# Designs tried in a protein design run: designed miniproteins, single chains, continued (2). Part 9

Each design is a single chain, and the fold is of that chain. pLDDT is the mean over its residues in the fold that is shown.

## One batch from the design tools (miniprotein)

Design m4281
Fold by ESMFold2-Fast:
Structure m4281 (fold): chain A 98 residues (1-98)
Amino acid sequence: MEIIEKLNKKVQELAELLRKEGGDERTADAVMELGEKISKAIKEGNKKEAGLHLTRLVMLGLATAIDLEMQGKTELAEKVRELTLEISKLGDEAIEKS
């Protein structure tokens, strides 16, 4: 699979996790929107824009994990953090190859 396809899959997994287990439709929608912006910027060769949107998605995911942990949803928080870090790694690799 191409790196962009892996990235999009992990973004979808994070959004679905937040929607189904987190009950947080707004954050799930924001994650999907940022993922689309990252993919578009990568395809257009705009590395700076892709990096900015990736940073925004990573910060959103990490902030959401902290909020979930504070709510006592520790297992969900760990899954959100793990997926966010995987997205960060895949995004950096996709931007480097563009």
Scores: mean pLDDT 87

Design m4282
Fold by ESMFold2-Fast:
Structure m4282 (fold): chain A 109 residues (1-109)
Amino acid sequence: DIAEELAKKIKEILEKDGITDDEEQKKVLIKIASELDKKVAEEIANAKNLKEALLIFAKFLLTTTLKKKDFIEAAIKGGLSEKAAEEIYKARLEAQIREGVELLRQAAL
């Protein structure tokens, strides 16, 4: 659920940045991932549709150790504005915090 919520937020940020076509959004995700992790870029490229590509990308962002500077540089090279890149990075951090809270709740049961 948290990965799906992050995927949806990433889609909204891409649309606000002017990337509204599903195929163009997928290409941007591949370009960004290629700067960070070639295997993840290949998994996104092999995704059947944009929804699957966004979910792969969101899961990667949630599980990877990633410095803000490295992400922003990759996102800009991928075709995003700095503003959109910062919004995705912030959404990632907020999603990681939510996931941590849910894991703590599950451990208490």
Scores: mean pLDDT 85

Design m4283
Fold by ESMFold2-Fast:
Structure m4283 (fold): chain A 72 residues (1-72)
Amino acid sequence: SLAELFRKMAESYRAGAEVTPDPELAERLRKLADESEKIAQDLENGKITEEQARERYEKLVKEDAEISAELK
């Protein structure tokens, strides 16, 4: 499900935050994890539609791309 996808994304961001030696990058990754988890929870609780979740996902992907660029 879409909610499961967002939960897995949150787990991935949290794992990244745990292993990075950069505390500022770690904090940014934790914020992305929190946002992904919130989207999953909102979907499960019926607070947002699948379309709204996709819109938030597009924003999240852009933020992830920016972080990936900073790591390289």
Scores: mean pLDDT 79

Design m4284
Fold by ESMFold2-Fast:
Structure m4284 (fold): chain A 66 residues (1-66)
Amino acid sequence: SDEQVAALKARVRERIERLLGEKGKEVADFMIRMIDTIVAQGRLSMQQIEDNMEATIRVLEAFLRQ
């Protein structure tokens, strides 16, 4: 749903900006465009899209916490 997509975009932006600060804006914008592209393709469920975004953020968090 549009509500679920908007909520996911907000969570991704918040988490990326927490990790990278001001420099995270471009990364967050890129990830949000990726969400829009995946949603437009209609091939994945909302749960699969959320799981893919979570996995991507987790990899970034693990790298930055080294």
Scores: mean pLDDT 83

Design m4285
Fold by ESMFold2-Fast:
Order: sequence, then C-alpha cells, then structure tokens
Structure m4285 (fold): chain A 90 residues (1-90)
Amino acid sequence: SSKVQELRDQLAALTAQGKALLEKEGGDKEVVDLMGGISGMARSGLGDKDSFLGAANTMAKAKATYKVSPAVAAQMDQAIAKALEAAKAF
C-alpha cells in the first residue's frame, strides 16, 4: 500500500540521518551499522511486518545498551515509532 511505502521512506530517511549524526559524533560502530542496515532494509522493499517489529526492538535495545547523544536518541525514537507504524500497516 502507499501508506506502507511512505512509512518505509520515512524510516529509511530517519535511520540514514541517525547514522550520519552518529558518524559525525564518533558514535559506536555497532549502532552506526545497525542504523545503516535498517535504512537499507526499509529502502529495499524486502521487509515484512516481522522485519519492522525486529527493527523497532533492535533500535530500542541499542538505545538502552549503547552511549548515544540526546540528538541521536531523539532520531532513534522517531525511527522506532515509524517502524512500529509500518508493522501495523501490514
């Protein structure tokens, strides 16, 4: 549906922005790689409901586990919300 595609595009943009901010700040490589992977999945069109639920859960866990700035945390929170919205739209 067009709604799922819009949410995929928004998730891809938010995670790409989060990755760029993490790289600029010298953030943890594991979080950089995670945000890049989720951005790629969202852009590929290959992700299903479980892919988006997994993305939301993995970002939430990474935010809790790794030292991220408030600005990165805010980007991750927006990305988590969009991943959950995308999952519900399936």
Scores: mean pLDDT 86

Design m4286
Fold by ESMFold2-Fast:
Structure m4286 (fold): chain A 69 residues (1-69)
Amino acid sequence: VPALSDAQIRAIAEATGVSVATARRAADLVLERLNAGEAIDPEELARRTGVSVATASEVAGLVLELVGV
């Protein structure tokens, strides 16, 4: 799976209202799951990043769109 650029991480942070650091952590977790062939669980992502499930779902969706999945 292609890595996300710093500009793409900033765009996710701005779109979802999370910090750049939180967007990067969430994106890294999504990419790790994709590279492992595992399902992305928004509840697990929310728990690991400290954001709401709704925000985690938005971040995951944007990451998947940007990597072309």
Scores: mean pLDDT 80

Design m4287
Fold by ESMFold2-Fast:
Structure m4287 (fold): chain A 58 residues (1-58)
Amino acid sequence: SLSLGELGEKLKQQIKEKKIDEKLLEEYAEKLTELRGDSVTKEEILEAAKKEIKKEIE
């Protein structure tokens, strides 16, 4: 199993490669929801990560 930090880094890498593993995204969303106490959707995580990547490209 991967830590939350490792999952987040892998997710950003997969987004840069444009090949996202749905299971990785789900696992990250679940772990983040558990830690935050609020429901976090896969869409929210994906959007936030894409914004970070855009910042690096610009």
Scores: mean pLDDT 74

Design m4288
Fold by ESMFold2-Fast:
Structure m4288 (fold): chain A 65 residues (1-65)
Amino acid sequence: EIEEKEKEILEKIENEEPLSKEDFDFLRKHREQVPKLKEKLKEILANSKSVIKRVLAHEALKAIE
C-alpha cells in the first residue's frame, strides 16, 4: 500500500535512519501519487532542527522532484 510505505519512510526520517535503495525506488515510481508526503518532507526540510533529518528529507525530495 502506498500510504503504508509513505508512513514507513517518514518514520525512518524521524528516527534519523538512512533510506534504502527500495525506499528511493518507491519514491521515484510513485512521485505523482505522494503529494502529502512531499508536503511533509518540505516541512521537515524547512523546520527541523536536526541536520540529519533535513539531509534525509532533501534526498527523498530529490527522488520525488
Scores: mean pLDDT 84

Design m4289
Fold by ESMFold2-Fast:
Structure m4289 (fold): chain A 85 residues (1-85)
Amino acid sequence: PITPEEAKKLYEDTRAALEAAGDQFSLDLLDAVENNDQARIEAYIDRLSATLGVDRSTARNGVLVIKMMIDGAGAEEFAEVQKKV
């Protein structure tokens, strides 16, 4: 099982890798999630859904996973959020 501290480290390592790769789209999404900017998050869910050809609910679940990693939430918190979808 992954600890909340390990999840946060994984998020930090992932962000650093995205910065090194110049993936501005993913970085903008992470910034919106970190700042709890709901309007920007919703706009990114729409764009991500259109770009990847996935349902909006699937894109939203991806954003929720990122937020859980940023907040250092464990598997139990993730499972609870999944039940509300």
Scores: mean pLDDT 68

Design m4290
Fold by ESMFold2-Fast:
Structure m4290 (fold): chain A 94 residues (1-94)
Amino acid sequence: FDALAATFRATLDANRDASPEQLRLTLQQVFTDALRAAVAAGEISREQAERLAGFFNLYLIEGENLYKQGVPMDEVLDDIYARFTRELDRIAAA
């Protein structure tokens, strides 16, 4: 999980200047590839990967809404990362 979380954070940091739409597409692709790799490696189950994908999409939608309401992009990205890592920790503990 640490490697997945680190990859996610690095992707956010590398794409902070992208438009919200482009960032969402890039994050969806990188995240999908990372989940697929984690399932193939036996780190998570397919069911856990589907749950994580669902939460990730929800966080992206909520983040876009916050950004449209005037919350700075840095705060939105930090919130998405915090929620995602919290969900990873919950799955790792189970």
Scores: mean pLDDT 73

Design m4291
Fold by ESMFold2-Fast:
Structure m4291 (fold): chain A 84 residues (1-84)
Amino acid sequence: VEARRQATREQLRENAERGRPKSLEYIKEFEKKLKEAEENGITLSDEQIRKALAYLIAANIHLIGDGDEERAKELFEKALKEIE
């Protein structure tokens, strides 16, 4: 039982270490796109912002939790599209 807990902690640490740089890049790019939209006078609806945030959160969960970089990228691209 203890060995399985150690394996789980190791996997979570490895997923976090591998995914964290890309997760931070996604968050930074998303914040940049939101700021650009506001500066260009683009009015985003509350629904668009909520959808975009939901996709961003899902992307980070798949990236850090599952290590699924392809799914994370797909969800991140959907987040950016909601705020265009």
Scores: mean pLDDT 75

Design m4292
Fold by ESMFold2-Fast:
Structure m4292 (fold): chain A 72 residues (1-72)
Amino acid sequence: MEEVVELLKKYGATNARVLRKGDEAAVVADFTPDANPEELMEELSKLLGVPVYYLSEEAARARGFDEVLVEV
């Protein structure tokens, strides 16, 4: 999980959480204006071996992402 935290920091994510639902993951975070959330999702998907979605807090909750893997 250290690799996940390092990727979140590298891509400028703050107040970040990585959430899991079965074989899927979601990221809820604030990004700087120069950040690239899509590239971060690709890198996390490769690292975790599952699809990773960039979602709002409300969207993640509505879709059942309730297991917290990482919080930064």
Scores: mean pLDDT 83

Design m4293
Fold by ESMFold2-Fast:
Structure m4293 (fold): chain A 66 residues (1-66)
Amino acid sequence: SADEERARAAIREAERALAAGDVAAATKHLNVGQGAVVRLLSQGRDEVALALGRRLAELGKRNRAM
């Protein structure tokens, strides 16, 4: 789905931003990913949404520690 691809792309971009030390870019991509996860939940795609949401939460915790 478009929302799953958007969430996966947001995770990849957040990981790149974190590797570069770019907290602002990481925050932007994490927010995009969270929006996609909310849409996946609204579509009943709970298993995929929970897995991607957990990864986004882990990256968000790392971003806040920077």
Scores: mean pLDDT 90

Design m4294
Fold by ESMFold2-Fast:
Structure m4294 (fold): chain A 85 residues (1-85)
Amino acid sequence: SPREALVRALTAMEEAIKNADDPEKVAKYLREAAQAAMEILPELTPEERDILVKALDEGAKVARKAGNTETAEILQQVADALRAK
């Protein structure tokens, strides 16, 4: 279902954030998150989009605190793009 795909995208993003200092794990989980997000993007309600944006913003903060500035910037750019509609 679209909600299950949204949960998969969010979970993969959380895993990328937790492993922000490991480029291979970040790449793996970001690919999983992107794939799941692409499945649901046309079906996302504004509320679900807001949840996704909030998760990306939190992820960027965690990555930045871990010293992974590049990951933080990528997550921030994705959040900003979704926020721009």
Scores: mean pLDDT 73

Design m4295
Fold by ESMFold2-Fast:
Structure m4295 (fold): chain A 57 residues (1-57)
Amino acid sequence: GHHTERVEQEGRERLASLSEEKQKILRDIAEKLRAIGDSAQLYYLEGKAGEAMKSGA
């Protein structure tokens, strides 16, 4: 089985349940981090953003 796909699908379902406004904010943050070119910082900050989104969802 593909257990990794399950986790990814669950994340996608969570995003679909969030307000469009929150989804835009998350994408904007991810885009800015990619522009910096720091993968480690990208994953760290994505985690923080995800936690904030969960609390508000």
Scores: mean pLDDT 64

Design m4296
Fold by ESMFold2-Fast:
Structure m4296 (fold): chain A 103 residues (1-103)
Amino acid sequence: AGIVLSFAAMIRSIRKLAKLSPVEMIKTLKTPLSKVLALLSYYEDPEELREMIKVVEPSDIKKGIELAKEISEWEKKNLKPTPELEKDDKILEEGIKKIEEEL
């Protein structure tokens, strides 16, 4: 599994244990990359995505997007293509577009 799907699974597990909303969950995250990966896990939920974006510094979002793109490029160059990796790349591209539309 790629980074986006792995992080989405982790967020779901933590939220289930802590009973936190997506907005409360993203507030607990400390790094720009982790915040953007959390936003990407909600890319198919525009309402939740908008609420989550409101509580994240725009500079953290921009830096996290840059880091996520760097990781995706590294994976494309160094890892063999798998269906999971191709799905993660599509999620990353679509999710980044949705995040940038809300900034």
Scores: mean pLDDT 73

Design m4297
Fold by ESMFold2-Fast:
Structure m4297 (fold): chain A 83 residues (1-83)
Amino acid sequence: TAEDQALADKIVAEITKEVEEAKKAADSDPQGSLFRLEISLGMALIALGVAKITGDKVVIEKLEKLIEEIEREIAAVREKLAE
C-alpha cells in the first residue's frame, strides 16, 4: 500500500540520518561514531530482510546501497581508531 511504501521510505530516511550524524561525529568521537554506524548497519540488515520477504525491489536496492555506504564508513572510522 501507499502507507507501507511511505513507512519503508521513512525507515530508510531515519537510518540515513543516523549514518550522517555518525559521520559528523567521526573526528571528535570516533568510538561513538563506530558504535552508531554498527547499530545503523544492524537496522539496515533487518530492514533488508523484511524487504526481501515483501519483494519490494526498489526498497531492496536502496537498502543494499545504504548498507554498502555504512560498511565503507565503518572501515574509515576503524582506520582512524587504529592510528
Scores: mean pLDDT 83

Design m4298
Fold by ESMFold2-Fast:
Structure m4298 (fold): chain A 61 residues (1-61)
Amino acid sequence: MLEKSRELRKKLFDAAQAGDLETVKKYAEELLKIDPSALPSTIKELERAGYTEAAKILKEL
């Protein structure tokens, strides 16, 4: 797996935990460009963690 994809997912989760939805969207758009196959698993992980608003942003991409 691409190291950049792993870093973006960590930053995306940190932003989701902080409630920073603007930063979530920024990192989600970067993730979509470099590793679109990671989006479905990331959405599932966000929903499982209770970050529903962040998961919704990724679903709207």
Scores: mean pLDDT 82

Design m4299
Fold by ESMFold2-Fast:
Structure m4299 (fold): chain A 116 residues (1-116)
Amino acid sequence: MLEERLKKTGKRKSSEQEIVERLVALLRKAGFDIDLAPNSTAEDLLAAFEERLRALGMPDDLIAEAVKLLQEYIEELKEVSTDERLLVQRETGFLLWLIGLLIEAEILKRQEALKA
């Protein structure tokens, strides 16, 4: 019975994997060079995103906020995963938010360079 339950969770892991792959594609399209191994989890994506934001020189407070927002977005995508129209609308909203975050990161980086 336990092995049959573990096989039944395979479909759930596949859905999470599809969401992770979609988000990685969106992040790459927005200029984030995120390399994840096959079968990466949502936690792996969050860790890679955090590391990339640190590499861009973002303050820890903004990194924590951005990671939290991405985590919330992953949960939202799980809830609407069967509705293609809602998926496209959510993906567009995430891209616009991510572009805003990248602009803010660049402004902060230039501000630090001016103070040095």
Scores: mean pLDDT 69

Design m4300
Fold by ESMFold2-Fast:
Structure m4300 (fold): chain A 104 residues (1-104)
Amino acid sequence: MNQATSAPLTVTGAGTFTVVVTLQSGTAPVTVTVSYTDPDGTVHTAAPLVLEKGETGVYTVDLADGTYTFTVTATAESGTAVIRTSVYLNGVEVASATATTKPV
């Protein structure tokens, strides 16, 4: 099993937060899970998405004014996969990171 975890993507604001995860290259399928930590320190986890090569998964949530930290975990059975995560606030990209799966 090979896993990647994105760098923490911290965003401050209110409105519609959209997390876009793209399987850019490498092994498919990958299972991606979007999580975020709210201002109270509570971790919220979205349902997993399965991505084929070149596919994009999208998670959208409406949140009150605060500072939120988004993290994406990707799991592949074998091989290397490169994922890109972008966080949009009200349709504007505010943070992004790339991660590569490695043996665990």
Scores: mean pLDDT 82

Design m4301
Fold by ESMFold2-Fast:
Structure m4301 (fold): chain A 70 residues (1-70)
Amino acid sequence: MKVTVTDKNGKKITVTLPEEVTGLHLLVAGKEAGLLDEVRRLLEEAGLGPNDVISAERAKELLLEAQKRV
């Protein structure tokens, strides 16, 4: 799944997520989008670690929520 987000600098970044997304994959995608700290906090709030598996759809929702927190 491809997700386009606007980073902290107003730049549009497209990240590619696998169908089976781990917390680590989401942290890497967040880093590419300049949203690493926001993604890390969202994962902690959800009780998700780097090895926890989430759906690509849920991962997309978390990236969009991270974008709203900047």
Scores: mean pLDDT 80

Design m4302
Fold by ESMFold2-Fast:
Structure m4302 (fold): chain A 100 residues (1-100)
Amino acid sequence: SSKLEELRELLLRALEAANAARRAGDEQMAHSMLVVAIVLQELIDLMEQGKEIPEEKFEEIKRLTEEALRAAAEGDVARLQEATDRLVEVLKEIYEEIEK
């Protein structure tokens, strides 16, 4: 699906950002970008299992991931942490909304 392709592209970008941060010696930024990657991978796994992700939650994940990537590129650790914390909360909300 186009949504799965979008998430896979965002996952690749998050992993590339984590690797760039690690090469720069920024362990905190690398860790934050790996958390972003984990959230995206969990969402991909749910969708591959046939789970329907609410449209508004999917769009929020995309928006927050783009914000995290921008914050990482700009070295804005506070914005990155805020976006990462909200990504984790949105993932929890998705798990709570998914039917068996």
Scores: mean pLDDT 87

Design m4303
Fold by ESMFold2-Fast:
Structure m4303 (fold): chain A 62 residues (1-62)
Amino acid sequence: MVTPEKAAEALEKAAREGDGTAARTAAWESVQQGGSGDPEEAEKAARERDAERARELGEKAA
C-alpha cells in the first residue's frame, strides 16, 4: 500500500542511504498503483542516481 506521498518519501530515504535499487522500486510501486503525473520521470531519475553512484564507486575502486 504505497501512496504517491509515501513513494516520494521512500525515494528520498533511499537516496540518503545511497540505495538506488530501493528508490527505483518505490517509484515503480507508486506508478503501478495508478499514481498521477509522470512516473517514468521518477523512475528515470532514480535510475540516474543509481548509475551515478555506481560510477563513483567504480572510480574509487580503480
Scores: mean pLDDT 61

Design m4304
Fold by ESMFold2-Fast:
Structure m4304 (fold): chain A 72 residues (1-72)
Amino acid sequence: MTPEDIIKILEENRENAEHPLAMEFSLLLAEAELKGVKIKVSMDEEGKIIIEGEDEEIKKKLEELIEKKKKE
């Protein structure tokens, strides 16, 4: 592991500790990967999160988590 990678992981862990829903988001992405479903999460120029995927159920769950995070 490079020192830069470690710093990035620590920063991501810090943000996740402040936002409990980030853990659930990561679990849903891991579930999609285990099922062999390709889910792509990106952000547009306006800061809106875009979810692209072949599994409508996982996509919907991810969108619902993002909506909950925006309300907090």
Scores: mean pLDDT 61

Design m4305
Fold by ESMFold2-Fast:
Structure m4305 (fold): chain A 61 residues (1-61)
Amino acid sequence: MEEVEERVREAVRGTLDEEVARRQGLPVSRWREAWGSLPEEERQRLLQEASETFDQALKAL
């Protein structure tokens, strides 16, 4: 069950990335290409915000 926690966090990060792509009117594949081109600092920040935002949303519900 310890591995489940790691997979959940990875899913949360992926989910927010897909949501951002949809809001921008971009296909997920194109967003993933742009994601790989982002600076490492920017990617780390987005992943952290994704995790916090998801946790806050679940807690509010």
Scores: mean pLDDT 60

Design m4306
Fold by ESMFold2-Fast:
Structure m4306 (fold): chain A 70 residues (1-70)
Amino acid sequence: DGLAAAEARGARYLPFVRALSEALEYARSQEEMEAISQRVAAIARDWLATHDPEKAERELEELVREVREE
């Protein structure tokens, strides 16, 4: 079932989607939104290459903290 496969795939990317949505709430400009999106995409690409979910989770948490504290 394509739907079940899509849901499983979606679950793997859910932390990235959540982090992006949260970080974008703190963005003050279009440039900040683009920078945040690029950083989340870079973390996702690294995760796809290394298959290290703990590293990805730490990097996403760091990103959200940095944006929130700016």
Scores: mean pLDDT 73

Design m4307
Fold by ESMFold2-Fast:
Structure m4307 (fold): chain A 85 residues (1-85)
Amino acid sequence: SDEQARADFEKAYQAFVEAGKNKATGEELADAIVNLAKAYLKLSEDPSLSEEEKRRYRVIAKQLLETAYLLFPGHKKVKEAYEEF
């Protein structure tokens, strides 16, 4: 649901911010980036959004996954998320 997608996004965004504050590296940072990218993709499915807003969220998700793939090429969750996009 759209409410669930927004709640999931807020949770993923806060986890990403906390990972940055704690100088998280490797697996923890990779997981946070993947979860944030997936949350943006779910937000892009909201039918109440404009086509411009949907594209913006998808572009952000793609950029996050490309960055994660570049930084963590051996991480299984990163590879799976990148291939699903």
Scores: mean pLDDT 80

Design m4308
Fold by ESMFold2-Fast:
Structure m4308 (fold): chain A 75 residues (1-75)
Amino acid sequence: MTPEERLRRRIEELFEEVAPDLSPENQERLRRWGERALESVREMVREGIPGSVALDLEYGAFETSLAALLWLEKK
């Protein structure tokens, strides 16, 4: 029910979709990036930033990072 939980679910859905296209090493890297994004959202919400704003910012950043990672994976 928290903004963190909503972002976690979106990240997991994206991860499941792209995991077959990623090496195990890059899957682990992406998972760690996701955990850091969740921590960032939690801190922003604790500082009084609206959950919807925190979600939009971190989700956009995560999507951009994922696109770059997929490009690096694609030989």
Scores: mean pLDDT 80

Design m4309
Fold by ESMFold2-Fast:
Order: structure tokens, then sequence, then C-alpha cells
Structure m4309 (fold): chain A 75 residues (1-75)
């Protein structure tokens, strides 16, 4: 959408991602957190996060779905 993500929304999204992907490597968690911080809108965050998740073998399809849903719910 055309509305920018607030810093509070970004913090909530990052916290949810860390909870969903708690067993993920720190390197891959950092990439996902950076993607959220570098995104201005929810749509941009979804695109950036989806691109990273496609390269991560440790994340199940259900976990990927939950991560993308968390971005949508907080925006």
Amino acid sequence: SSKKLTEEQKEKIKKKIEEILKDLSEENKEKLIEAIDNSETADEAILNVRKILLKIKEVSEEQKKKVLEAIKEES
C-alpha cells in the first residue's frame, strides 16, 4: 500500500519474524531484519523478505507463510 511502515510497525514485524524463525541461523535472521529495516512499505517488505526466504533451505513453506502474514497483519 501507499502508506509507509512506522518504526513501531517495523519493530513488531522483526520481533514476530524472530519468534517464527527462532531456530534459523543468526546470519539469515540478520538478512531478514535488514530487509524489513530497508523497506518503506509493507508491499516492499513482502517482496524483499520473499526474495531472501527463497534462498533459505532451513525455512519450511508454513514458516514462510507465517512470516509474510506477520508483515501484512502489522501494516
Scores: mean pLDDT 82

Design m4310
Fold by ESMFold2-Fast:
Structure m4310 (fold): chain A 85 residues (1-85)
Amino acid sequence: DEILEKAIEILKDPNTPLSYKVEVASLLAVIGTPEAIEAIKKYGPKWITESPFFKFVDMLGKPIPSLVEEAKERLKKLIEEYEKK
């Protein structure tokens, strides 16, 4: 919940570089919860929302367990780096 909220803050911040937003949105897509997918659809960069990868993740409708923990760890690290700026 807190991680998703902070990820949305990054996606909404106009000062966040596009490359950083793409990485955050990609990690949310790998996590693949309904809340993460909805956040990407509302706040994610168009490059991600129009990608075949995102369409696949949206269709799948569930997390990929083997990748979810690694994606969460990477997302936490990105959020920490964002907060240190």
Scores: mean pLDDT 72

Design m4311
Fold by ESMFold2-Fast:
Structure m4311 (fold): chain A 86 residues (1-86)
Amino acid sequence: EEEELKEDARLIIRATEELLREYEERLRRTEDPAERERLRRGIESLRRVREIAEKVLSGEIKKLPEEHQKAIKEGIRTIAADLRAA
């Protein structure tokens, strides 16, 4: 269970790093203010997802309330399953 969760977290970290690189490149080349704002929000969301996955990998989430730990673990497993199915 713990090792499978860590593998799922590693998969999500790799996927979010690829998306972050794409979004950051688009942000550097885009002059449209509305698109820049949308990309900045996307980058912020992706960084938060990566940070959560990193905290799962490090065990830091064990400091959170049980309800939050369960929600994070369920989210990580679901996202990783979807990524493997793609």
Scores: mean pLDDT 82

Design m4312
Fold by ESMFold2-Fast:
Structure m4312 (fold): chain A 70 residues (1-70)
Amino acid sequence: SLSEEAIALLNEAGRAMRAGDYAKAVEYLERALTLVTDERARAALREAIEAAKKGDAETAQRHVVLAVAS
């Protein structure tokens, strides 16, 4: 399971994406990735970062859910 700090950063990334601030969302996702050691969660967060860089909030959020579920 992810730490409370990682979950908080993922929630901030979600808010940034809803506001259309994909650059800020990527910063929060990258910070969350530094706190995560589980390989499946890390892989999902990398996919979320790539989706957010492309402005694809739906795909990014789907991968965040997969990271939390791992």
Scores: mean pLDDT 88

Design m4313
Fold by ESMFold2-Fast:
Structure m4313 (fold): chain A 84 residues (1-84)
Amino acid sequence: VEKAIEAIRAFKKRVVEEFGEDGVITREQALEIALEVAREINSEDAATAISYVILNAFDKSGNRETITAKELVDAADEELAKLE
């Protein structure tokens, strides 16, 4: 659980830093950040947690090609609420 929380927090921080709240992100860009964060944390729980955040964000969007950074951050906050 600790590695999942750490990963989601790191992912959320990187999304905000790179794109800002109003930034537009593709699924590919979200996955790229997810891979970098999961690699740094070196945990299967980290990879799984970030995957759920991305899946939920894009699913809620109706599977659009792009979503806002805010939509990704909101999905990250929802997943953190389940783990914390």
Scores: mean pLDDT 77

Design m4314
Fold by ESMFold2-Fast:
Structure m4314 (fold): chain A 62 residues (1-62)
Amino acid sequence: SMQDRYIRELEGVINDESLSREEQIRRIQALFSRAVDEGLPASDLDAMGLHTSRLIEERDRA
């Protein structure tokens, strides 16, 4: 699904050790903006936000 593609791209950005924190934030923001522009429903955007938050917490704990 379109949501699954965005979640995979978010996971790729968050787990990309070659990206600076600023570059990761910029890319995450761009992905959410694109998802909104492509008409993802609020429930899918909320799920993406929750998933992103959990991945960042896990990364920062490791």
Scores: mean pLDDT 82

Design m4315
Fold by ESMFold2-Fast:
Structure m4315 (fold): chain A 98 residues (1-98)
Amino acid sequence: SKEEEAVRRMIEIARRLFERVRPYLSPEAAEEVEEIIREMEKKAKEGKLTIDEAVAAFDRIVDLIVAEAGRLPPADAERAAQLVVEAKAEVDAVVASA
């Protein structure tokens, strides 16, 4: 369905964001982000992940990254923030087209 395609794209965006920010995250924060993405993937495979639930999960990932960015040197914090802004724009485009 169109919703199933949208949530799959959102999971792909979340995975790309995670891969790109991974070096800036503590092992604990990285594990929490991985857990959120795995739960999204599980629910999507079961046909149970809605767009609203995927947005909420993505927002939790963003909150974790932003919290970790506050502990980084300014240049690394700026890079992490930019990656988050880019991923948010991609998610917003997916939601708008769904």
Scores: mean pLDDT 89

